Designed miniproteins, single chains, continued (2). Designs and how they scored, part 67

Each design is a single chain, and the fold is of that chain. pLDDT is the mean over its residues in the fold that is shown.

## One batch from the design tools (miniprotein)

Design m6314
Fold by ESMFold2-Fast:
Structure m6314 (fold): chain A 98 residues (1-98)
Amino acid sequence: DLTERLARHHAEAQRAFKEGRLAEALEHYILSVRALGEILRRQQREEGVLTPEEIERLLKEYLLAVIEKVGRKFEVTEDTTVEDLLERLRELRLEEER
């Protein structure tokens, strides 16, 4: 169940963040956004409720909120993609594992 997977990873990310385990928190946030993206794309295919552009916007908002929450800044431009933000989170995770 994608919804259960999203809820689990998001909860684990928040727990790890509160406990100062930033690398684990970032890993779970990355897994959460992947599950969210899959849920939203399935809804788009099955129900046509969301456009691909709306899905990308929602994913970007989630990723930017995570980056801000861990105390980092990211300069967003009109060319910034979900993949750019995901790569930033992976970079931050590697920094915290060092």
Scores: mean pLDDT 79

Design m6315
Fold by ESMFold2-Fast:
Structure m6315 (fold): chain A 70 residues (1-70)
Amino acid sequence: SKELEEAKKKAKEEIELMRKSDVFNEEMEKIIKQYEEKLENAKSVEEANKVMVEAGVEEALGRIKAYLGV
């Protein structure tokens, strides 16, 4: 339980870093909210860690989209 709470806290901090991204926009805000919901529903440390990794991938994809102008 404590480990899950700590994992969720770390994942939440990583998701919050997306809001500070120089490519932050309305599309990214929607993605952030989706991952915040997934994190709230995470039942294990592994699920919380997966949310954190997937959020990082979405940030990278958002940056690529911005670079390509799409």
Scores: mean pLDDT 77

Design m6316
Fold by ESMFold2-Fast:
Structure m6316 (fold): chain A 61 residues (1-61)
Amino acid sequence: AMQEKVNLVVTRAAQRIADGADVEKVLEEFREELKKLGVPDEQIERYVAALRRVAADIAAA
């Protein structure tokens, strides 16, 4: 289903950030992938905000 595909994309983005990838590059690719899946921009930006918190928590550790 759509949500399963979205969850996979979110999990992959979080993993790339945890592995030390460039956060802004990951978020740019993440936005494009969710747009291809037909996810509304409002929902995409909610996921981006959550991933930015994950990145901040990793940077603070």
Scores: mean pLDDT 82

Design m6317
Fold by ESMFold2-Fast:
Structure m6317 (fold): chain A 120 residues (1-120)
Amino acid sequence: MEIELPPFEVTLESDKGKVKITITKLVVTPDRVEIHLKIENLGDKDLKVVIHATVTKGDEVANASYTIEIKAGETKEVTLTIDLPSSAPGKLTIELKFYVLDEDGNLLATKTVTFEVDLP
C-alpha cells in the first residue's frame, strides 16, 4: 500500500548551519516502510545529517540509522528503508530523530518527528 503524505518540512538551523528536510513520499508495505526524503544544505559549510528511525507496532520495534554527507549548497534525495518485524495489520508509529553535525562531528541541531499510520 502506498500512502501519500502532505508535504512535510523540517528546518534544522544554528548560527553554523542550516538544513531543510522534506518528507516527499511515504510507502508502507506489509514487510517494510520506505521514507523518501529531500535534504537541502542551505549553508556554506559541509555537514552530516544522522537519522535515527524507530518503527513501533504493538510490542515490536525496528530501528535503523543513516548517515548522509551533504556538501555546502547541495541537495540530496534519500530513501530510508525500515524492515518490519511482522506483516500483521495494526497501528504503526514512526519516529525520526534528525541530528545535524559539522565536519568535525560537533552537534549543531536536532529535531524529532513522529507520525502514525494504520496498516490494513
Scores: mean pLDDT 78

Design m6318
Fold by ESMFold2-Fast:
Structure m6318 (fold): chain A 74 residues (1-74)
Amino acid sequence: KPVYVRPEMVVEDGRLVLRYPEDFVDDREVEVLKTLPGETVLLYKSYDEEGNLVLVTVGEVDGRLHFLGEERLS
């Protein structure tokens, strides 16, 4: 079954920043959870199931992260 591992959101110098925990495992599998207009939109790079580099977009709505989309970069 596909598994989506999410980075943690941290406030640093008054900004929202994505941080990966030390035990973070990039599972490469991404599942579309929900599309919402986010109040905060975060972008980060990850890998798909084939090991290709992808740009992942997530939105935070009321403290929850929602997967919005994925684009293959390479």
Scores: mean pLDDT 51

Design m6319
Fold by ESMFold2-Fast:
Structure m6319 (fold): chain A 88 residues (1-88)
Amino acid sequence: GEAPASAEELEAIRRAVEAEVARLLPPDVAARVNRKVGNTADMAIALRASRSEFRRWVTETVAAELRAAGLEDLVPAVEAAIERIFAA
């Protein structure tokens, strides 16, 4: 069921994603990706997005930023980390 996620839930997911991004990526790239993750979370809260909508948006945003940075080889590892966060 695609009920809206709470702001607390989306913020917790955002922090978990930001931590994994910081762990997996070079610091300069992680900072840029995490700025976009934060913007996506703010948008999701404002729009009362479901967990599945937020997962799709954050996954697409992170993958796009990694490809733009020439780090497409890291996309599977980061996507797997995001999937684990949303499965918890």
Scores: mean pLDDT 87

Design m6320
Fold by ESMFold2-Fast:
Structure m6320 (fold): chain A 74 residues (1-74)
Amino acid sequence: SEREKREQLLLDNVEGAFAELDRAIAEGKPEDEVRRLAGIVETQIEMALRALPPDSPAYQRALEFLERVREKLA
């Protein structure tokens, strides 16, 4: 359905932003660039959580990415 396509697109955006953050950390990019990319991931997660139903599996996946960002920055 169009709703499922929209939900998947939101999760794909989060995953893509997270992959860019993960790559920057792995490559030893400067702290300011890592912080900027972390902000992008957090923004994508926020947009997903605002658009997704709170009781949906997709919403839970977005929350899982939030925890993964916290782990990467610890």
Scores: mean pLDDT 85

Design m6321
Fold by ESMFold2-Fast:
Structure m6321 (fold): chain A 68 residues (1-68)
Amino acid sequence: SAREQQRQKSSDAVIQAAKDFSKETGKEIKVTVDPETGAPLIDTSNLSDEEVDELSLRLQQASTEALA
């Protein structure tokens, strides 16, 4: 359905943004997918509080832009 396609597009954008941020920072960011919801789960344990805030903004932006 169109909603599933939008959800997948948003999820893919979020995963890509997390991978890009991992490359930019040089820090490992583990990404898993919740099998029940299909939502990406991001492990931020290797990031500083400031980097977590920046990543959160980038993930939200990527999700929003993917649906535009």
Scores: mean pLDDT 78

Design m6322
Fold by ESMFold2-Fast:
Structure m6322 (fold): chain A 89 residues (1-89)
Amino acid sequence: AAREEALRLVERLQELGSRYVRGEITREEVVEALRRLARELGGRAGELAALLAELLEGPRPELEERARRLEAELFELLAPVREELLAAK
């Protein structure tokens, strides 16, 4: 569950980031998508999605620190998958 939610968050972040960098979506659309994702995922993955949405609207040091901690915890769950993907290349 938690690992599956973390994977879904990473996949959505990669999709949204790619589209944003290419100018296909606005920052406002990214924020809305992240808020929807936060409601869908729940748990730590949902909490990180919500914090990332708030940080995109305005950086706040307290939220940045909390987001970094959640990101570190979630990426620890994804480390084995990332290593397998890198080995498959």
Scores: mean pLDDT 72

Design m6323
Fold by ESMFold2-Fast:
Structure m6323 (fold): chain A 66 residues (1-66)
Amino acid sequence: SMDTISQLVSRRAPDVVKAAVEKGEKEAQKKADELKKELIKAGVPESDATRAANAVLTTALRKAEE
């Protein structure tokens, strides 16, 4: 049940929080990489695509840390 899951999460909070942050960081990197690939595919220069991907990654990492 949901209550059982919530209780388990609370009991294991430090490990679960660390795992969630690491997962968020990996997802942020994946989204940045996917954006860069799509921009390059659409004809955007690699330098501009890299800049845009880095901006998205920085924003996503900041959000994951908060």
Scores: mean pLDDT 68

Design m6324
Fold by ESMFold2-Fast:
Structure m6324 (fold): chain A 74 residues (1-74)
Amino acid sequence: MRVVGTLVLETSLSAKEIREVAEKAGVEVRVTQLDPTTLLVTLVGESREEIDRAIEALKKAGSKILQEVIRDAP
């Protein structure tokens, strides 16, 4: 069963650094730069626990979560 998390992040980290943090947490990640400090991040994991771990890793790395939507994939 797959879980998808869509986040809007405010951060000083690059898209590459955000991707590396999420991938180390064991999730697939897509990153789109919206402005110099704002990223749209899509996380895909096999469980809610994996998504929650990736979100906590991103927060610990200094990202501010502006918006968070988590959904089960079909």
Scores: mean pLDDT 82

Design m6325
Fold by ESMFold2-Fast:
Structure m6325 (fold): chain A 72 residues (1-72)
Amino acid sequence: KEKADQAALEAVIAGMLGDAENARKSAEKFREEGLKYGPEYARSAGTAVGLAGEMSGNKEAAQAGIDAARKA
């Protein structure tokens, strides 16, 4: 859980800093690790990834986060 939480946090921070490439990499890492912890985790962390994508202008990361939260 900590590894997936850190991946989500890294995606948010990279998004806030405008580092779209690192935001995307961390978002994908979160998706892979978050799925192992089930819907509850995917929902909250998916929201964080969506926010990171919006802040970095990365629509793919934003949509991936929203989609993960929605499907949880």
Scores: mean pLDDT 65

Design m6326
Fold by ESMFold2-Fast:
Structure m6326 (fold): chain A 88 residues (1-88)
Amino acid sequence: AAQADAEARSALEGARKNLEDAKKYIELVKQGKNKKEASRKATIYLIAAYLDAVAALFLSTTPEQRAEAERILEEAHKLGKELDEVEK
């Protein structure tokens, strides 16, 4: 109930934060700034965002929470493809 909802919200918040950090490091890769370190950090944050979003899916108590978790997973997948393209 209330605690499970709070856990789902916490996982979604973590997923969003990690996704934003990943975007920041992907932008640094695109700019050629510390490309190896920025790429590594982008990968770590993308993995963290993916894991948090998966946790949110399993913890979700509402259709809205599930839909947001699925949206974050889709965005993380697209960012991962973008990172792969800018590393080539």
Scores: mean pLDDT 84

Design m6327
Fold by ESMFold2-Fast:
Structure m6327 (fold): chain A 70 residues (1-70)
Amino acid sequence: SAVEELEEEARERIAEIIHKYTGIPLEEIKEKLKNRQLDEILALLTPEQQAEVRAELEALEREFLARYLA
């Protein structure tokens, strides 16, 4: 469904953001995101990188919420 496609795309985008800062494989990040273990991944980042990732995640959340409601 369109909702499932948006959910998968959102996970992919979140995983790509985290991957560029950590080098962790995309599949491992996606698995942790499904298990609500994002905080464990973020703990691997510096405070500067955590702030950057959170800003990108907030922008992504706004984008996908707008697309979901369309």
Scores: mean pLDDT 77

Design m6328
Fold by ESMFold2-Fast:
Structure m6328 (fold): chain A 101 residues (1-101)
Amino acid sequence: GLEALIARLEELAGKIPDPLAANIVRLAVEALRSATNPSRAQAEAILAAAETLASTTDPEVRLAAIDAIVDAVAGIPGVDPEILGILEIVRAVYKLVASRQ
C-alpha cells in the first residue's frame, strides 16, 4: 500500500547526501500524507525520483529528479497547497545553489 511507499521514501531521504534534495523528498512525503486521494502513480514517480537522488552524482540528473518529484506532487489531487508552495520554493533555491557550483 501507500504506507510502504512512504516508509521507503523516508528511508531514502536519510540516504540522500544533499540536505536540500533530502528535504524535497521529506516534503513530498508530507504532501502524500496530507492528500485526501493520493494517486499510486504519483507516489511511484516520487519513489523512482528519490531513488535516483540517493544514487546519482550527476548534477543534471539530480535537477531532473527534483523536477519530477515537484511535478508529481503538483499532480496529486487534494494535496496541501502550502506544502506544494514550499516545494516550489525549495526547488528554486536548489537550482540557484546548484548554478553556483
Scores: mean pLDDT 80

Design m6329
Fold by ESMFold2-Fast:
Formats: sequence, structure tokens, C-alpha cells
Structure m6329 (fold): chain A 68 residues (1-68)
Amino acid sequence: SMEEIKEEAYRIIDELIAENPDASEFELEGLFLQRLADYLREHYPDLSPAEALEIAREGLEYLREKVA
């Protein structure tokens, strides 16, 4: 489901923040988008571009809130 994919995106973000304590928000955003793209290509190759973009947007909102 879309909710399960979003939960995994949030898990990726939490992991990236923990692994990169000195990274800027901009660097974390870049790392997140790369990890998310790789994850979606591997596990959800049939996901539409619109759905992928929605997950990316919600993940970026989550990331920005976490590092604020």
C-alpha cells in the first residue's frame, strides 16, 4: 500500500539522519532522494511517476520537520 511505502521512506530518513549526524539538511535531502529512487526501482518498479513523486514530497516534509 502507499502507506507502507511511506513508512519505509520515513525509516530510510531516520536511518540517514542517524548515519550522517554532521550532514546538512540539503545533503540529507539529496541522500534521501537517491536512496528512495533506488528502493522504489528495486521493490516497486510498476509505481507511477505521480505516486513516486508524492512519496518523495511527503518524505521531504518529514525530513525537514525532523531536522528543524
Scores: mean pLDDT 88

Design m6330
Fold by ESMFold2-Fast:
Structure m6330 (fold): chain A 57 residues (1-57)
Amino acid sequence: SLPLPRLERGPAARAAVDKAIDDNIAQLLKDGEITEEEVPAWRARMRAAVDANYAAT
């Protein structure tokens, strides 16, 4: 498994993951690494990667 921040499973873990994804996307937008049009795709990919990591464990 990938080294993720210490997260609890369930609703609290979901909220923490959503916050981390939003924070990462906000930083990428600030740095000009992604465009606003790419945000939905990046959000979906990050969430899918986290969900896959939880499913694989």
Scores: mean pLDDT 71

Design m6331
Fold by ESMFold2-Fast:
Order: C-alpha cells, then sequence, then structure tokens
Structure m6331 (fold): chain A 103 residues (1-103)
C-alpha cells in the first residue's frame, strides 16, 4: 500500500511547479525515510533512524533547490500532515522538524 499517498505527494509537488524528475527524486527519498522509520520502530536500531533522517534532509535540500525555502517549508508541513493522517507519526515529526529548520 501507499500508492495513494505517493500519488497525492506527486500531485502536490507537480502543482508547486517541480519537474517530473525532481518529483521522482523527492518521492524516492520519502519512500526511503518511511522504510527506515518502520525499521527503527520495530528494531530500535539507531542506524535506521539516522538513515531516515538523512533521507528527510535530502528531501528538504531537493525542495529548497527547486521551489525555494518558504515554499519548501510549506510543502514539508503539508506532506508531514499527510503522513500523520496515515498514522506514520515518526516520519511526520521528522518532516515537520525539517520544515521549521528551513523556514
Amino acid sequence: AGAELRQKIRDLLLAAGMSQDDVDKVVSQLEGAGSFTGLYHYTGDEISKEMAEAHITQVGKLLVQSVGPQTASDILSTISTMYKDMGMDKVADMLQQKAKEIA
């Protein structure tokens, strides 16, 4: 599952004026963050948490490069809400923290 969430994120990023290639890169990094936060939740492995945080950092960097810091912060907050609505609180919190750092 997650195909509907992926499509909503893609639609949001395209509407923000991002290229298809940049959208694909952001979605790939978000999928990595989700996978590693899942591993961290079940294993407690700090390396999994660090890998998730690295993916979120790359999402922030890609968004800032494409749409600038204010729009990137707004997008990160919106995606955070989408993940929170799906019960993915850890990745949502990481996204919201990155949004605050960029703003």
Scores: mean pLDDT 87

Design m6332
Fold by ESMFold2-Fast:
Structure m6332 (fold): chain A 70 residues (1-70)
Amino acid sequence: SLSEEVLKNVRESYEKFKKTINTYSPEEVKEELKLFTSLINELINKFPEIAEELNKIKEEIEKEANKAIA
């Protein structure tokens, strides 16, 4: 389904996010986090059937960003 494809793409973007933020400054990590969470929130509105899964990914994104700037 389209929702499954969206979820797969978000998971792939999350894997790239984890790799790229390791090369970023704290300010760049915060900006990337803001952009990624905004995208996830938009997708939750469009695909409420996967909202729980998207929220879990959003929590992991925030956790990884906080870990990268610590």
Scores: mean pLDDT 85

Design m6333
Fold by ESMFold2-Fast:
Structure m6333 (fold): chain A 70 residues (1-70)
Amino acid sequence: SAALDEFGTRLGAFVAQLRAEGKEDEVRYLVVDGRGLTPEEIQRLRDEAEALAAAHPEANLVVVDSRYPR
């Protein structure tokens, strides 16, 4: 989907920027922008974001939803 393609592009750019800054080993917050999405679409994006974070443990990513602050 377009949202997943956008998420993947943003994650790739984010990780590349962190590597350029020498911060790839620090904990990062992966923010899922759920605005304009249904609860089901938000949950799917979270599941995919968490799977992506688990696939890249070297990036030390923590998934959070920007619509629901902690």
Scores: mean pLDDT 62

Design m6334
Fold by ESMFold2-Fast:
Structure m6334 (fold): chain A 78 residues (1-78)
Amino acid sequence: MLSVDEVAVGAINAAALYEEGREELARRLLDHIVANAPEEIREELTALVDALLAGELSPAEFVARVLALAQRVIAEQR
């Protein structure tokens, strides 16, 4: 299982790949991150990935939302 920091780094990399038009590789990385994400963020992360793939979020907005989610969990863990 990935840490929230590993999820955040993976999301940044996936967003960059998606922006570069490497959509299949980005989707594979996003699927891996969602499948291995901590249970506490998995549902919210899935919603953000779906919004990115639907074009409702830009890659930059997606990264910002994932970072905010990671920060929330880190704060809850103290």
Scores: mean pLDDT 82

Design m6335
Fold by ESMFold2-Fast:
Structure m6335 (fold): chain A 75 residues (1-75)
Amino acid sequence: GRVTIDILKATDENTYEVIATFEGEPEEAGRKAGEVLKEHSGENYGAVVRAVEAASDEEARALLARAHAALQEAL
């Protein structure tokens, strides 16, 4: 399965913009997202998993966990 991760920049307390999107295997997408967040530490940036391509809810949860682990490792 594949994941899609958006990097968001808060523009004020109620608005944000998508500044980057990473699609691919969970480890690749998560690592790239974490690297971008690390470069923008303290600048009102965050990451969200927008989409997961999975055959089941169990597979989707596993892919999300793998993406989040890779993101945290890259931070």
Scores: mean pLDDT 82

Design m6336
Fold by ESMFold2-Fast:
Structure m6336 (fold): chain A 94 residues (1-94)
Amino acid sequence: ALTIAPLEPTRLTDGTLSVTATTSDDDVSHFAVRARTPEYEVESRALTDSNATVTFSLSGLSPSAQEVEITVRAVSGSTGEILDVAVGRVRLLP
């Protein structure tokens, strides 16, 4: 099972957003993590045996953005296929 650690509300002025994900699947080799608003998208990868933290810069986000959608895809080391997907949301504070 794939889980995302609780995502607390954050300010754009803090400059960064960190996402921690954990998997119980021994076949997962890495996470592909995407942070998205309607006008902006950024993706990063993190190698993992069980958990990893990915940090995004918020400087590319619109000041009018109210929420960031986080998608974590757990990718198989043996097949390269997506084994699990978790979605979270971060509220942006003014």
Scores: mean pLDDT 76

Design m6337
Fold by ESMFold2-Fast:
Order: C-alpha cells, then structure tokens, then sequence
Structure m6337 (fold): chain A 76 residues (1-76)
C-alpha cells in the first residue's frame, strides 16, 4: 500500500546516507520483493502468459541489480 511505499522510500534514503541497519533492511526488502515477483513470473508461465512472465522477470532483474549495487556499498 501507499504507507508501505513511503516507509520503503524513507528507508532507501537512510540506506543511501550510509545507515548500515537501513541498508540491511533494504536488501532484505529487495530479496522479499524478488521472491514475490519470481512467484508471479512462474504463475504467468504456467498459464502460458509469456509476455507477463517476461515483464515480472525484467523487474526482478532490476531489483537484483539494485541489491548488488547496495551490497557493494556496504562492503566498501
């Protein structure tokens, strides 16, 4: 919902400012969102909706890229 999106935006800003706890929470949130999208992708594929499956897969890949960038910042 809108409240969850606003909380995530605030958490992302804190993570970008170097808050290690916020960074860990963002990574977990991105991992949870990817798992959810991967499930939706697999459901779309099971019904033969390859277009929708490809869209979910693309979003999941974008979240993975963001996760990798944030993980590198934490390790630096």
Amino acid sequence: GADVARQLQQLLQQAQQGDKQAQQKVIKHLDDERDYLDGLRDQARSRGDDVTAQQYDQISQQLDQKRQELQQQIQS
Scores: mean pLDDT 78

Design m6338
Fold by ESMFold2-Fast:
Order: sequence, then structure tokens, then C-alpha cells
Structure m6338 (fold): chain A 98 residues (1-98)
Amino acid sequence: EEIRKELIDFIVDEARRILVELGVPQEKADSAAEKLREEIEKWYKEHPDLPLEVLIERAAGYLRGILVEEFGFSPEEAMRAADRLYEAGKKKLEELKS
């Protein structure tokens, strides 16, 4: 429970940071990160046993999708941003399990 909460908070904050670094305005980055948190909460309501590794994969996929669909980034740029979130999330999960 604590590991899951800390990982979710980390993923949401990291997604917000990535969006701002890509040039998304702060208010839009904040809104997008909050929507990601809402999506994660929905995933866990639908699948309470969702593995944390799958959470990271889904969060990265969600970020890739919104970068292309909402913000007009290229698929290549969106993939690099999603890979960054995925690697950061994996590293954070390993730190939390240590």
C-alpha cells in the first residue's frame, strides 16, 4: 500500500516534470498529470491487484498517447518521453523494494 502510493506520487510528479521540460505550459502539465492520477486510480478500482510493473508500463503508454493526441508531439518524441517515464518509474520501484 505505502509502496504503491509513493510510486504513484512519483510517476505523476515525473510525468509533470517531463511535460514542462518538453515545453508544455505549467497549467496544462499540471492538468495532464492530475488526469494521469485519475486514470491510475480508475485502473486500481477496476484491477485492485494490478502489478506495480504494469502500472509503470500503462502510465508511460498514457503519457505517450496524450503527447501525440493532445499536445501534437511526433510519435518519436512521445516515445522518448514515455521511455524516460518508464525507466524513472522502474528505478523508483526498485528503490522502494530495497
Scores: mean pLDDT 88

Design m6339
Fold by ESMFold2-Fast:
Order: structure tokens, then C-alpha cells, then sequence
Structure m6339 (fold): chain A 77 residues (1-77)
């Protein structure tokens, strides 16, 4: 449901903003922004934030898998 996706996106953005205010290079904040934009269907923005998170930790298999999923969905839509 759209309302549930928007609610999740808002929570992820709020938590990400708090983390970024404490550490501008927070991997956790970048992942939260990526997840938020993914739930909003904003795939380009989601990819940008997840690539920043992966740049901080290139061996994070979970972030890599999420980034690949978002890239694949962007190609389909």
C-alpha cells in the first residue's frame, strides 16, 4: 500500500537525518536514505545513496545485494 511505503520512507529519512547530523559519512544513514527512496519508487536517488554506502564498505554483501536489486528494478520500469 502507498501509505505504508510512505510511512516507512519517512521513518527511514528521519533516522538517516539524525545519523548524518552526528556523522556525515555514516554508512547506516546512507543505507536508510537508499531504503527510503526505494520505498518511494525513486530508484535513481536510492542507487546514489546505496553507492555512497558501498563506497564506505565495499564488502557489505547486504548493501551490494540491495543496490543490485534496485538497479534491476530500474531497468524493468
Amino acid sequence: LKDLSEELAKKYLEEGEKLLSEDPNSKEAYILYGRSYFHLGKFDEAIAWLEKALALDPNDDNTKALLDTVKQLKKQY
Scores: mean pLDDT 80

Design m6340
Fold by ESMFold2-Fast:
Structure m6340 (fold): chain A 113 residues (1-113)
Amino acid sequence: SAYEIALKALDEIEEKVLKMIEILSKHNPEAAEALKKKFEEYVEEVRKKLEENKDDPEKQIKLLQDFTDDVEAQAELVKPLLSEEDQEEVEKLLEEIKKITEKTIKELEKLAK
């Protein structure tokens, strides 16, 4: 189902964001702990919205795109706190997230037709 495809993508993105938070924890453990808690709460809200829109692939696409955009915005705020090497690792993780989202949106678009 469209919901199962979107949920799997959300789980894969969550794993990569948690890796970014681990990188932040080396520089600012308190900020990393606070961000992890807020992020886990945000992921649960997105999961609920995906479930509420199981039969609406267009809405699921929008929810995943908005989630990815929010992740990118937060990563940009965090990058100045990191070393150049850790910034490059975060940028690599962001590119992987964008590829997951792009692939998932294409799969969901096929189900919407």
Scores: mean pLDDT 88

Design m6341
Fold by ESMFold2-Fast:
Structure m6341 (fold): chain A 87 residues (1-87)
Amino acid sequence: VKELVDKIIKAIENKDLVAMNEGVEELLKALGIDPRELDRTPLSERPKYLIYLEAGMSYGGAYIYYGNKEALELAKAHFKRFLELLS
């Protein structure tokens, strides 16, 4: 799982939106999560670790689209918290 998160962070640093989305799909599959079922699940009913994953992706997208270095650091922080909650 950490290796997949590192891959996603690298994609964000390279501003590669396609690679970021592919890495996220691979990560969700590794966690046994169907993205379609996740989309049907209310935010309030999602596990807390997924909230940090979703926040990390949002900040990652903001960095890719706008180049804000603060967004990159927030993405990394949220992905770190996601990994901590999986432990």
Scores: mean pLDDT 78

Design m6342
Fold by ESMFold2-Fast:
Structure m6342 (fold): chain A 93 residues (1-93)
Amino acid sequence: SAVERAVSIFTGTMLRLMALDASKEFLEEFRKFGDKFIELLENAETEEDIEKLRKLLEEETKKLLEKSTPEQQKEIQAFQQSLLQILDELKKS
């Protein structure tokens, strides 16, 4: 499912950010973002719901990128692209 794929992406990215010495505050912000995103994704039924998820992803990743080292930025960018692919697939279904 899209939810299972998203959970896997959040979990894998969290582990990579931890390996890149992301701060406890950064990891907590990322975790809260993941909880909110997954909850909204589980309840998404319309194209408007998918657009809200896209906007949330853009807003939260922008905030994280501003606080990131160059190596952490690469991980966040790859993470963003992976989630955007899931959202694009849901719109086509």
Scores: mean pLDDT 88

Design m6343
Fold by ESMFold2-Fast:
Structure m6343 (fold): chain A 80 residues (1-80)
Amino acid sequence: MKEEEELAKRLKERLRKRIEEAEKLKKEGRIEEAIRELELTEGLAGIWRGVGRLTGDEAVEKAAEEVYEEARKKLEELKK
């Protein structure tokens, strides 16, 4: 249980740092780079969501799903 909780926490922290970097790139006017960072983050979160589902790790699945939705929403905002 501790290892699963730590994995979900670290996963969420690392993926959110990527979203923060994308927001920083957006603020600097580097929109194409921000889009690439968010697309990579969405892809990674999608993979981890799948891993959580396959392994029955609900903490990992939920953490990945939250980041996936956030990245997708921010991508939509940047592409318009």
Scores: mean pLDDT 81

Design m6344
Fold by ESMFold2-Fast:
Structure m6344 (fold): chain A 84 residues (1-84)
Amino acid sequence: AEAAIEEARRAVERLKEINKKSGENLGLSVGEGMALISLGVAKVLADRDPEAATEMAELAKRIAENSIKAAEEGKNSEEIIKAS
């Protein structure tokens, strides 16, 4: 659980940096919010349900990575949100 949470945290930080550099893209900001919610749930579950915590952390990482990839492909805000 801890390792997956740390990987997810790093992916979210990367998304935050890209969003700041882009001048705050709406699609990236929504992706960041969704990833932070999943990461927050993972942290709450870490000591209670490590398996569920790992799944939520992996979801947060996927949301962040998918949002970054969609933005790099030049997709609009709605398409970035759908990719998240």
Scores: mean pLDDT 79

Design m6345
Fold by ESMFold2-Fast:
Structure m6345 (fold): chain A 67 residues (1-67)
Amino acid sequence: AMEERERRIRQLEIAIKTTKNPEVAAVGAELALRRMGATPEQVDEVRKAMLAGDREKALEIAREALR
């Protein structure tokens, strides 16, 4: 359902914003994005942004990927 997808997106956004360890955040975001249908390229871009500590960029890419 659309409501379930939106809930998962919000949960991912919270995790990206609040997870203190960049490596843990990158792994979690990768798994969540793949489960929600993001392309491998989109997943890789979010992972790179998370590992670089650029949470805002990771969040923007994740939002676009999950539309």
Scores: mean pLDDT 76

Design m6346
Fold by ESMFold2-Fast:
Structure m6346 (fold): chain A 89 residues (1-89)
Amino acid sequence: SMEAIEERLAELINKALEELSKNIISDPEKAKKIEEEFRKKVFEILTTELGLDPAEAQRAADAAVGTVRLEALVKVFGEELLEELLAAA
């Protein structure tokens, strides 16, 4: 069902966000591999289960990677700011 596909995509996004937030600054090479694996999994769902053209699926998967990367950076910067504020208190 569409709901089951949406749930699996949400699960992939949440997993990618968690792994990227842990690695994006400390291990850029590992972060790059996490992004590539996430991209491939999203592409497979879009082509295999939703029947999107490969070109459309590629653009959508690339956009998803970009979004998760930005969210991971915001999460990391927010955590660093919180640590700095707590250390100052």
Scores: mean pLDDT 84

Design m6347
Fold by ESMFold2-Fast:
Structure m6347 (fold): chain A 99 residues (1-99)
Amino acid sequence: EVPTTPLIEKAKELDEQLAKNPDNEEVKKKLLEVEKEILKELKEKIENGEMTPELLARIFGVPLSSAQEFLEKLTEEERKKLIEKLEERIKELEAQLKK
């Protein structure tokens, strides 16, 4: 049901590794890559109207009720702004991943 679940789990594992070794540049880069892929999938699901409260709650670690309320209140203008913010963050991550 949640296509991004493996990426979220991978991000958590990498975060735990980075917490143990904060100077590990390889793990930092892998985290940025996983975050970028999660944000790309999130953007696609929002654009296609496929975003569920369950997926949103899982990605952001918020209560299901909060995710549901957010999606119920999401207007076309707010949806466009969210997509723009996701695109900006993806661009920032791509810049950080450049050598």
Scores: mean pLDDT 73

Design m6348
Fold by ESMFold2-Fast:
Structure m6348 (fold): chain A 94 residues (1-94)
Amino acid sequence: SREAESLLQQAERIRERMEREGLTVEDVEKLLLAAHLLAQSTDDPAALERVAEMLEEVIERLEREAETPEQKAAIRSARRLLEEIRARIEQLRA
């Protein structure tokens, strides 16, 4: 759908911003929201796998760079969402 495509583009743009301008909790929260909404709006395992890859990259970077309680909370939220998306992919491929 156009909604799923738009959400995926938003997630990609946020990830590009994080690479260029540095990691912020606000951008992580926006990425998590986009990923959550995308998981609700699409049955395409390929789109879900792509956002799962983005979440894995952000988690890895946060684990390396996280110093604040807010950043650590963002890691927990991202991991939980990643598990939900992985379960959704498995259900759709089964």
Scores: mean pLDDT 81

